# Designs tried in a protein design run: designed miniproteins, single chains. Part 6

Each design is a single chain, and the fold is of that chain. pLDDT is the mean over its residues in the fold that is shown.

## One batch from the design tools (miniprotein)

Design m187
Fold by ESMFold2-Fast:
Structure m187 (fold): chain A 78 residues (1-78)
Amino acid sequence: SNPEEAKKYLEEARKYIDLAQKALKNGDYQKAIEYAQKALDYAMKALKVGTKEQIPEAIGLALAAIGLIFEAELKLKK
């Protein structure tokens, strides 16, 4: 485990969640999917190197990213 490295991955995941939410609000569904996929990647990296205390946040961010991908995909296919 590397808590410092995990912290950086969690910060990146949060950043991309925010970007994905903004893209969704602006109707940029393709960008929302791309940002949410990046958020998921960083959250999964945090899961690999994170401590027991960091794992719940990493799981939460991964689930949030999956939800954003799903929402953006549904809007894109409409």
Scores: mean pLDDT 89

Design m189
Fold by ESMFold2-Fast:
Structure m189 (fold): chain A 76 residues (1-76)
Amino acid sequence: SSEEKARKLAEEAERLLAEAAKLYEQGDIAGALRKVREATELYEEAAKYASGERKEELERKAETLRQLAEQLEKLL
């Protein structure tokens, strides 16, 4: 189902964000930025399969990550 696709994509985005956090703690800002950008794309894709409040939540998560990516870029 579309709901299952949205869920799996969001779960993968969450895994990438956990990896990004570890890379950031290790001082790999470029690696963290790459993972944040990948997670952003997955949340944007997940939002396409979602509707209503869930779609809005996923879109807001993607927007928050776009802003985080901009902040990480400033550290390079």
Scores: mean pLDDT 91

Design m190
Fold by ESMFold2-Fast:
Structure m190 (fold): chain A 65 residues (1-65)
Amino acid sequence: SMIRGDAFEGIAQIAMHVAGGESVELEGDTIVLYVKELTPEIEEMIALLKKAAEKEGFKLEVKLL
């Protein structure tokens, strides 16, 4: 079964590969995704990641570099 650490790693991998993430950090229960730009496609992927993160007990915040 997926544990909290495995859940974070899975979300981070998708964020970096699919949502064009530059870096990902964990701040308490919040996954912070840093991106250089927000396109409609990236925003759509981020919305899906937010739902996935919430199911695993995380919040997802996005910051522009």
Scores: mean pLDDT 77

Design m191
Fold by ESMFold2-Fast:
Structure m191 (fold): chain A 72 residues (1-72)
Amino acid sequence: LAELLEKAIEAAKAGDAESAKEYAEKALRVAQERGDTLTAETVREAIRALEAGDLEKAVELLEGALRFVQSR
């Protein structure tokens, strides 16, 4: 999960919305399988930001999701 979020953040910072979305969608599936509702909801918001072309907001949301995963 953390590795997928880190890859999504890196892709988004590089301006690669397509790769960022692919990694974020994989992270979303893993979060859902684990029952991590908070991370899953945050990643869904990040995917919507990526779809809207708001890479800065997507990075902020993905970094938030990564903090939730790392802080527990």
Scores: mean pLDDT 81

Design m192
Fold by ESMFold2-Fast:
Structure m192 (fold): chain A 60 residues (1-60)
Amino acid sequence: SEAIKLRIKADFLRLVSESSEFLSEDPRVTPEYREENRKAAEEARKRAEELEKKAKELEE
């Protein structure tokens, strides 16, 4: 179903967000790379939330 596909994509985006957040805190990389990963983590989380909302609307 479409709702299941959206939930799978959202789960993947949450994993991407967590990985990017981890890299945003790694002192071994440049400050610029940390900032890019912080922004990437925020964007991935927002996309995951949007897909989760859309999946919920399809299940209602």
Scores: mean pLDDT 85

Design m193
Fold by ESMFold2-Fast:
Formats: structure tokens, sequence, C-alpha cells
Structure m193 (fold): chain A 68 residues (1-68)
């Protein structure tokens, strides 16, 4: 599992995953992601991702960061 993080500004970023995942936000809500999701940088920093019964921190799966 890998992800690309596209940082739009200090408040928002888009995460693109290499495969479908379930994103777990800091408030405990779960979001099915097939491709990409745009959220606040603060939420993404504290989120986890679950794939095939394994949980990862978002920061551990991000392999590429794009700033434009």
Amino acid sequence: LTATLHVHNEETATLTFSQPVTLVLPDGSEVAVDGSITLSVEELRRATVVVDGKEYRVTDVVKEIIRV
C-alpha cells in the first residue's frame, strides 16, 4: 500500500492511494476511498488507513509529496 500526498495549501491536501482503502478519521468516522480524497491537512495527519485487515498511519504509507 502506497499513497501520494498533493498539498494544495497549509489547510488542504489530496491523498491518492495505490488501492481501495478505508480511511479512519480522528473522530472515528470511516470513509471508503477508491482513488483519492481531499481533506484538511490536520485530519490527514491524524488519520489511519485500513486495508486487508491491517491498519497503517497515513504518514507511514505516503511515499511521494507534491507541492504546487
Scores: mean pLDDT 81

Design m194
Fold by ESMFold2-Fast:
Structure m194 (fold): chain A 63 residues (1-63)
Amino acid sequence: MVGDVVRAREDYVATSPDELTLRKGDVLEILEEVDATTFRVRSLRTGEEGLVPRTALELLGRR
């Protein structure tokens, strides 16, 4: 999953300084699988990096 491009399923508001705020439809790159519930991602629109819950993301075009 590291290196995969994903989309935000829904709006997500960061609750800590380590988290990234997402808008539904944001396209992100997975940089790191931190644990079973959390990814470190980079926004492809803003270049910002942060932690987001796995449940807020959907994979684009997996084969």
Scores: mean pLDDT 76

Design m195
Fold by ESMFold2-Fast:
Structure m195 (fold): chain A 86 residues (1-86)
Amino acid sequence: SAAALRAQGEAALAAGEAAFAAGDLDTAISHYRTAARLFEQAGDLAGAARALDNLGRALEAKGDTAESARMFLRAFELADEAARRA
């Protein structure tokens, strides 16, 4: 169900945030990618935007500036779409 996918997305987002706080950037990136995918499958544009924004920050911290910029742009676009649908 969409609710189950959203719950799994929130769990992956929380795991990513914990890994990021611990300085484990590769683990954070992996969890944030999982969160974004789960929120997208659930149709949760706002959740997907939050996950992609966090992914962008983790990629920037790792020095992957090009992919970070792409993730921030996609997060902005999804957040804007979610706001227009609200």
Scores: mean pLDDT 91

Design m196
Fold by ESMFold2-Fast:
Structure m196 (fold): chain A 68 residues (1-68)
Amino acid sequence: GPAELQAFIAEIDARIAELQAEIAKLRQLQKEGKISEKDGQLQIDLLEGMIALLQGMRSWLQRLLASS
């Protein structure tokens, strides 16, 4: 029902926030020279890809909630 969809959207939002925090940490490590720019950018690109998939899922779930 709508409550379960809202809970799932909240879980997705929490996961997106976690991935954004991981990206911020990787950018910090790049600035500090602790990881190569190339390796850090590859990891960031993969995390950004995961965020895009989660945002797509969130939009689909919001559409289902709006039609309920």
Scores: mean pLDDT 87

Design m197
Fold by ESMFold2-Fast:
Structure m197 (fold): chain A 85 residues (1-85)
Amino acid sequence: MEKEEIEKKREEKLKEIQELIEEANELEKEGKLEEAIEKYEEVVKMLEELIEEEKKLPEPDEKFIERLKGLIEQAKEKIKELKEK
């Protein structure tokens, strides 16, 4: 019975990811571009890990994976924008 543990891990990681996005946004507003890039790179890494964990499940949630891929695209776009400044 690891389904509850998997759901808890997903919720905890999503919460951490949201907190990192908030931190990255604040750093960007302060002009701390390198620190903001580091936070967005961490977001991408955590989202990719979460996708790989979901894919290993017997019944992967494809809608959840699609949502995570969308967040990765947004974070990568932000990293690109900040690196071009």
Scores: mean pLDDT 80

Design m199
Fold by ESMFold2-Fast:
Structure m199 (fold): chain A 74 residues (1-74)
Amino acid sequence: DETRERILEVIRRRGGEATLGEIVRETGLSRSTVRRALRELEERGEVLRDRGRNVYSLPSYHVEVLREAVEKVT
């Protein structure tokens, strides 16, 4: 599971959110390998994809972003 762990590390190091291109660049893996691993991580609920921004994020990152948005409004 080295590929998935490496991808999760990259996302964590970038503050919990990264694009496909950033992950490919930082892991040194092929785009197809990264895409497949990201698909598996999405199926396991270990990452979330924002299709509009074309980024991948940790579930905890989404909770933090939503919490900050709510606190800013209230």
Scores: mean pLDDT 72

Design m200
Fold by ESMFold2-Fast:
Structure m200 (fold): chain A 55 residues (1-55)
Amino acid sequence: SEAELRARIDELQARLGALEAQLNASTDPAERARLEAEMRALVAELARLVAELAA
């Protein structure tokens, strides 16, 4: 449903913010690379859900 899509988008946006905070706090290159990869995957999923909501 549209409500479920909106709720999922909100959850992913909150998670993205949390990952960004972790990235800003991290000085370990390996951890930073992992966080960046996770954020990239999350951004892709968010874009997919936003496109689905707009359709």
Scores: mean pLDDT 87

Design m201
Fold by ESMFold2-Fast:
Structure m201 (fold): chain A 73 residues (1-73)
Amino acid sequence: SSIEERLRALLDELRALVEEAIAAGKLSVEQDMRAGALELAGTMMLLYKASDEDLEKLIAQIEAEIAALKAAL
């Protein structure tokens, strides 16, 4: 589904930003923990075929975290 594809793309973007923040020495423990929790949630929701409504809610959280990480870089 397009929603699952969008979630996968956002998870890839989140991981890339986390790696960039680590390389720059700009990742806090709290940011690392939040990103890890979102990645775990995304993986589990995709594995257990969560509803589109639940996927959209997670997508919104990941988009917010991506925006916060970009602002910190």
Scores: mean pLDDT 88

Design m202
Fold by ESMFold2-Fast:
Structure m202 (fold): chain A 88 residues (1-88)
Amino acid sequence: LEEEILKLAEEADKLIKEARKAYEEGKYEEAIKLLKKAKELLERALALAEELYRRTGDERAREIAEGLRKNIESVEKKLKEAEEKLKE
């Protein structure tokens, strides 16, 4: 479970970096697709981290969940920025 959470977070991070490159190149539609997929992976990782915390009470799982929520908020902000560029 913990290993799956980390794997999902790592995959999301790779997509976020690809989205940043696409955004810098003016490829806003591609950036949006990558950010949406990254958000889906982070939301799945968050659900698993919350499940881990419910089952174990491990504070590390709670800290992971808090970090994932902040990452999701960051991705949502970047997604709105990319969508705004596309509407121009």
Scores: mean pLDDT 85

Design m203
Fold by ESMFold2-Fast:
Structure m203 (fold): chain A 75 residues (1-75)
Amino acid sequence: KAAALEEAIRHLEEAGEALLAGDRETAIQHLRKAAELAPEVRELTEAAIRAIEAGDYLSALRLIGEAREKARKLL
């Protein structure tokens, strides 16, 4: 299950990069994939998606960072 957490962390990193590039749809897709691979970060990824939909990109980036930290602590 460490492999699923490592893959979720990669998706969280890709989501942050996509959001910084202005690609909202790609960011949301990566956040959904991270939640599928690591249900433990689902609340944070769902909060990040809501922030993106609200145009609050700073909160979305913070929540993505919190999700990455939580996933790393579970490894």
Scores: mean pLDDT 87

Design m204
Fold by ESMFold2-Fast:
Structure m204 (fold): chain A 75 residues (1-75)
Amino acid sequence: MEEEKKKLEEQAKNGDVEAIKRLAYLYLGEGDIEKAHEYFKKLVELTGSKEDVELLAQGYIAAGDLERAEKIRKE
């Protein structure tokens, strides 16, 4: 588990889109929405896709942070 995160972080550092996406979903699943946000932002910067940002917004809603969810959707 920790070893998998370290490998994904190394790959994400090199611009691996799949590694960045996997890290974003991994942190979202752990409830670490702030780190998930960082990786989803990197994903959008590299791909231009805003679909993954909606998943992050849903994560904030699930955590009870409606204000951040709304701000994420407006980006």
Scores: mean pLDDT 73

Design m205
Fold by ESMFold2-Fast:
Order: C-alpha cells, then sequence, then structure tokens
Structure m205 (fold): chain A 80 residues (1-80)
C-alpha cells in the first residue's frame, strides 16, 4: 500500500504541491515580501506547474490546470 507521498504518483504530488503553494504564499504575505518578489515567485511556480503538467496523463493535467488557476487567483488577491 502506498501510504507515503510517492513523488512518482501524480495525484499525491499535485495534492502536496497545492498545500505547499498555499502555505508558502500565505507566509510570504505575512512576511511583507515586496509585490515584485511575490510576483516573480508566482511566475516561477506557474512555469514549474506547466512543465510538470506536460509529463502527466490528461486526467492529471486537468488537476494541475485547476491548481494553476487557484495560484493565479490568490496572487491577484494579494497583489491587488
Amino acid sequence: SFLQVDESDPQQVIQALGQELQQTLDAMRRQGVPPDELQAKVDAWLQYLEEYAKTLPPEQQQQVQQLQQQVQQQAQQILG
């Protein structure tokens, strides 16, 4: 049984990435990171997610696209 996060399991990786991205974004906002630095970090995450999605089956690609949309929405709320 796969009880631990397997980096080769796309569903577990996508779920873990979603949680990590949300926590990191919240932490950066609390630390008062400049908007330009926050945007650069978000752009890097979006690029990473796009490249990761290309390695996945279509079903998991849709899950990554949903995560990309959530990251973009959260970034827009923080940056104003």
Scores: mean pLDDT 75

Design m206
Fold by ESMFold2-Fast:
Structure m206 (fold): chain A 68 residues (1-68)
Amino acid sequence: SAKEELAKALAFLNSIPGVKAEQVGDDTIVAEVDLPVEKQIGIVLRLIGDFPSLEVSVKGNTITLTAK
């Protein structure tokens, strides 16, 4: 379910040094990434592949995940 994917994505993001992720409301996670751009791209690709029930949006060093 999208709710289980949100919980797993939150845990995944917070397991990465240089990433701080918070759940904002019931359906959204916001993560700030303090890593080189190549590492951020890798994280985004992993999120797209592993969490298909979540929309991934990127603005600068901020990744937003929203339940579909």
Scores: mean pLDDT 86

Design m207
Fold by ESMFold2-Fast:
Structure m207 (fold): chain A 111 residues (1-111)
Amino acid sequence: YAEEGERAGERAAEAAERGDGGAGGAGIARGAAEGANRAAEAGSPRAAMAAGAAATAAAMGAASGTPEGARAGGRGAGNGARAAEEAGDEEGARAAAEGAEEAARGAEEAA
């Protein structure tokens, strides 16, 4: 799931580079990605749930169409998924990866 989130972020970034991006999305995605990274470092089931939620928020930020936001979102989703997998929360890991894929799809359709 971690590499899937990162790939989705790159696809969203490429799509955003072809279209008009929203300036506010990069800040939201970066903040959410930082939250996911901190949760991943905690290595607990509760942290894994938080990482999944933060990764979803990062993916939504990426959907704003900014390349920087898309990359930050994908990285956050990947780290969140890894933390969830390590904590044994496969549902959280899947949610993080799915959020990133949804952001990539939205960006590609908007481009």
Scores: mean pLDDT 60

Design m208
Fold by ESMFold2-Fast:
Structure m208 (fold): chain A 82 residues (1-82)
Amino acid sequence: AQKYYEEGKEKAKAGDYEGAILLYGQAIKANPDYAEAYYNLGQVLAKMGDLEGAVFFYKKALDLNPDYEEAKENLKKAEEQL
């Protein structure tokens, strides 16, 4: 899980959003409770202009970690743009 998550972050940093989505998906498959992977998947989708997808995954991150401040903040920003 951690290795896929870290590889996903490197892909996102390089601008390979499709690669990042695939790797974050693998991290979630290996650990379905991986709040950070859901949050970063939402961030990548927001970068691609998919605000509905971003909202969905930010909510998933918050379901797993209700105190996830970054997810709360970015969820609010994404919902305000819808």
Scores: mean pLDDT 84

Design m209
Fold by ESMFold2-Fast:
Structure m209 (fold): chain A 85 residues (1-85)
Amino acid sequence: LLEEAKRLLEEAKELLKKGDYKRAAQLAMKAIQLAMKATEDKEIILHGIGYLLRTIGYMFEGDYKRAAQLGIEGAEYIIKKLEEL
């Protein structure tokens, strides 16, 4: 789960670089979900939920670039916290 989350995060960063914002956001959200499943830490899970909800909000607004940026930020945050456990 954590290794797959890291792989999806790197792929999302690559897509963001290429301007494929919608796909980058979708992969970043998937990375957050997988990282959340890799832990039982409620505080980390709550932060992941917060990032997912805000990213989904930007997706509904059609702001795929901000969705991708925020999703990637959230995935990086959650993965970093898991590595520190």
Scores: mean pLDDT 85

Design m210
Fold by ESMFold2-Fast:
Structure m210 (fold): chain A 86 residues (1-86)
Amino acid sequence: MLSKEEIEKKLEEAAKLINEGRFEEALKILEEIIEDMEKNEELAKDEKIRLEISILLGVLKIVAAVNKDRELLEKAEELEEKLESL
């Protein structure tokens, strides 16, 4: 299980990957964080982590729409639904 510090570092890495145009790699990191949050109630209720993931997923959805990347859009929407279900 990831610590809160490790999650924050991974969120910073995901943001950097998005800025570099490496969207699928960023999405994979966000998926790993959400999967860890599903197994840890304290992390699942962390408002700051939830907000940061939501912002990054929102950016990925905008990028996917602009680039007409249906697969990236679908994956980002699925992760957003998983986050909201926590």
Scores: mean pLDDT 84

Design m211
Fold by ESMFold2-Fast:
Structure m211 (fold): chain A 91 residues (1-91)
Amino acid sequence: SKLEERIEEIERKIRENEERLATLDPNDPRVQNARRSVEHARELVREVREELERNPNPSERELTLLTFRLAVASGAVEVARRILETVEAER
């Protein structure tokens, strides 16, 4: 499904950001901010997956709300990615 493809795409980007975070200074406030953004994205994706397990046949309205939560998660991943790019460029 398009929703599952979107979830898998966001999960892949979360993993990529987590791998990059592991190579950086954990005491850098920017790295800490990127970590919080990744954790926020992971939580949103988890909530979407849990909702789909409870309701495998969501209505159009429910699908719209799930899509909006995934858009927020995608935004959090992009915020983290931009911070990581900035920190990595300075080393």
Scores: mean pLDDT 89

Design m212
Fold by ESMFold2-Fast:
Structure m212 (fold): chain A 69 residues (1-69)
Amino acid sequence: SEEELAEEALELARRMAEAALAGDTKTAQVLRQQYLELLGKIKNPEVRERVEEEAERIEREAVAQAIAR
């Protein structure tokens, strides 16, 4: 279902943030490509928008953690 795709995409966004925080740029890039691929499979624009908004929140939190280092 599209909600299952949304959950998978958000899990990839979380893992991407963790890889970036760890300085693992190569893994972060691979996860970003997987995230974009799953995002593209979500046909409902409202579901896609919610995923993008949540992913932005995850990224914002990761940036805040990186700055606090």
Scores: mean pLDDT 83

Design m213
Fold by ESMFold2-Fast:
Structure m213 (fold): chain A 58 residues (1-58)
Amino acid sequence: GAGEEGRRLASEAGKLAKEGRGEEAIKLGQEAIRVGGDDPAGRTAGLAGLAEAKKLAS
């Protein structure tokens, strides 16, 4: 469902951030929030992934 996709996208954003692809990681983290928005758990995972991507991108 949307929550599962949101969590998957958040995980991928984290991987991109670790690879130094900060801009792509941030965009994917934002997409995770959009996809998981209906599910509180998915939305929270997306927000956490975006925060992590921003830290690693800066």
Scores: mean pLDDT 70

Design m214
Fold by ESMFold2-Fast:
Structure m214 (fold): chain A 55 residues (1-55)
Amino acid sequence: HHMEDLRLRVEAARRMLEIVEKAKEISKTDPEKAQKLMIEGMKEVRAEVERRRAA
């Protein structure tokens, strides 16, 4: 129970971190694009966690 949820959260955190790093680089040239990437990327990661929790 707790172990599986923790594992999913760790994987999600890893993906979120990658999205943040990419957005950080893009924000130097196009801050609006970086913001969009972060919002869409975070939404995708959260949706994946929810799907895997439901399974």
Scores: mean pLDDT 78

Design m215
Fold by ESMFold2-Fast:
Structure m215 (fold): chain A 91 residues (1-91)
Amino acid sequence: ASPSEQAALISAAAISVVALEIELEWGTVSQEDADAAVDLVREAAEHASKEDAGDVAKIAERAAELARRAGFEESARRAEEIAEEARKKAE
């Protein structure tokens, strides 16, 4: 992916995870929102450079934690897998 595309995807993923945290605090989080955030994190991980992959792994770990707190176990598991893949890419 282009550097601009990579930066945009990582930013979008980070913002979506912050939005999930806010929604969880308000009690308004939906599985649809959680899945959308996880999908953005997955896309960011796929396009991330080795240098950026560590940061994406942390975003994915946070997404997994938030999804699990919301009771969305499948979304959380998907985010955990993304975090593992991103960590391997960062090596």
Scores: mean pLDDT 85

Design m216
Fold by ESMFold2-Fast:
Structure m216 (fold): chain A 66 residues (1-66)
Amino acid sequence: LSLDSVIVEHPDDPSLVGKTLKEVLAEHPEITAIHLLPGESDDEGFALLVRETPEGLELSLVRVKK
């Protein structure tokens, strides 16, 4: 898994499905960190997106594949 990994499932925003993590970072400057969480294979897993808001940090767990 890398920033070139593609989002295949997003719980809150299906419009991000099909985009790479790199594209999402470029479009969403409020995302301050991404943590890559490999699954049972190197080709699939999750990414934890950390957004900084005036009310604190928002976390979104998205399913990704290479």
Scores: mean pLDDT 77

Design m217
Fold by ESMFold2-Fast:
Structure m217 (fold): chain A 73 residues (1-73)
Amino acid sequence: SARARAAARVLVLAEATVTLLRMYRLVAGEIPAELRERAIAELERLLAELRRLGAPEAAIARVEAMIEELRAE
């Protein structure tokens, strides 16, 4: 369905966001607080979109875990 494809694209964008931060840390040794805060805000926006689209619980839980991982740093 169109909603399922939209949810999949949102999840891919969330994965891309986290991957870019992990790559940044790998090269620079740390993630600047400003960049982390921007990423958390973006992931929260994407999480809201996944909920709006009625995404599977597993997809929602995955993005929630990404946000908590970044907050714990």
Scores: mean pLDDT 88

Design m218
Fold by ESMFold2-Fast:
Structure m218 (fold): chain A 59 residues (1-59)
Amino acid sequence: MTITVTKTVSNSVDDLAAASQEIADLARQLGAEATVKVTNNADGTATIEATLVQRHHHH
């Protein structure tokens, strides 16, 4: 199953790091693989789009 999470944060290192950590923690809890795309907006914000897909391989 695929879950998409979209979050808009200020374009700062701290806010981007916090958002990335939240996505990583969620993916770990769900046993899913996360693909993250970051888009910088002209207004000084960034849009983070994460796609969480349950792994089809055993590790």
Scores: mean pLDDT 76

Design m219
Fold by ESMFold2-Fast:
Structure m219 (fold): chain A 68 residues (1-68)
Amino acid sequence: SSMQRRQQLIDNARQAARDTGNRLSPEELGSQSDRVAEALKKGGKEEGVRALQEEAERVVDSSMRAEE
């Protein structure tokens, strides 16, 4: 089903973003996007990684909407 496919893609993107964010330095993490940089300044690396995961989820959701 489209819902199961969407959830799997979101989960995979979230995991990839988390792994990537945890491997990056704070400076490299902040260079990914303005949202990630803002989150990093407010809550440190954990919030930066969370923001990166949210960006990845948003990209997947946008792509899925375009395919529908």
Scores: mean pLDDT 80

Design m220
Fold by ESMFold2-Fast:
Structure m220 (fold): chain A 68 residues (1-68)
Amino acid sequence: GAAADLAALEAELRADPRFEVERVGDDTLRVTQTGSVESLVGLALRIIGDYPSLEVKIEGDVLTVTAR
């Protein structure tokens, strides 16, 4: 389910030193990285492809991922 997908994504991103991951609330991740918005767009497209149960938003330099 979406919660399991979110937990799997959290573990994956925490293992990647290019990203800083913060758990915000019960079902939401906040992801930041050093670099341009282009890098977050690439990550967002990958998440949509791999985890279609998750909702993705980009707001400035922050990527928010929410379990539905």
Scores: mean pLDDT 77

Design m221
Fold by ESMFold2-Fast:
Structure m221 (fold): chain A 63 residues (1-63)
Amino acid sequence: SKELVVSLPGISPETAKRAVAGIPGVLSTRVEGDKVIVEVDESLYEQTKAMLEAMGFEVEEIE
């Protein structure tokens, strides 16, 4: 699996975590400070990243 760092301006990390947990390809989520770390299925990585960005999230790779 791959990890993404996700944030959404004006939204608490707990609310952001809830929003992303329902996305296909999301395996796990955890809150780290003001950001959410999202573990993603590699086979759905591009789809999951695109959906997060379409929802207005700022998405960063940990690599």
Scores: mean pLDDT 79

Design m222
Fold by ESMFold2-Fast:
Structure m222 (fold): chain A 81 residues (1-81)
Amino acid sequence: GYLENAELAEKKGEEYYKQGDYLRAGRYYRAAGDNYYAAGDFKRAAEMYRKAAEYYRKAGDLESAKRAEELARRAERGELP
């Protein structure tokens, strides 16, 4: 289900972050955010999107970082996409 997919993506994001692969870390944290959002866990979705934005910025992917920040704001409001 969405929660199991979110937890797996979050773990993968943490693994890539520890390896210094910030682009893959950002992608997995974004995927975790998407799955927490789909599960209705807006608080954890926002946290994952914020981490994705930070790691995308570290990777130099400013467009993906801005998108993740937008998704975090929507999750913080509990809004549907």
Scores: mean pLDDT 88

Design m223
Fold by ESMFold2-Fast:
Structure m223 (fold): chain A 53 residues (1-53)
Amino acid sequence: MEDNKELREKRARALGLSKEEIDLIENMPTLSVEEVEKRGAELAAKREGKKIE
């Protein structure tokens, strides 16, 4: 749904999530569980780091 996609992107941006994190969520059904877990963990680590300046 376009509304859900727009809201998800808006919320993700507000939370500091990257476009790549949003794309991963959209691709979850087409990726293997192992790929999703690996990318999810990597993105979670990046988010935790926040790269505060």
Scores: mean pLDDT 63

Design m224
Fold by ESMFold2-Fast:
Structure m224 (fold): chain A 65 residues (1-65)
Amino acid sequence: GPLREEVIRLLMEKMGKSREEAERVLDQLLANGVSLEDIKRALLAAKNPEEMERRLLALYLAAQS
């Protein structure tokens, strides 16, 4: 859907991932209970790729409990 494509574009443009890499990362986060909305918020809040990686890791760990 539109939100999925927006998140894929953010992963590609802001983190330098290929489309295939972005889709794999996104699908793994979704499979582990992270929402599209939380991923989008994390990517928009971060100023650089290192902060994006940290925020995505924090979401993953929170979903694992």
Scores: mean pLDDT 88

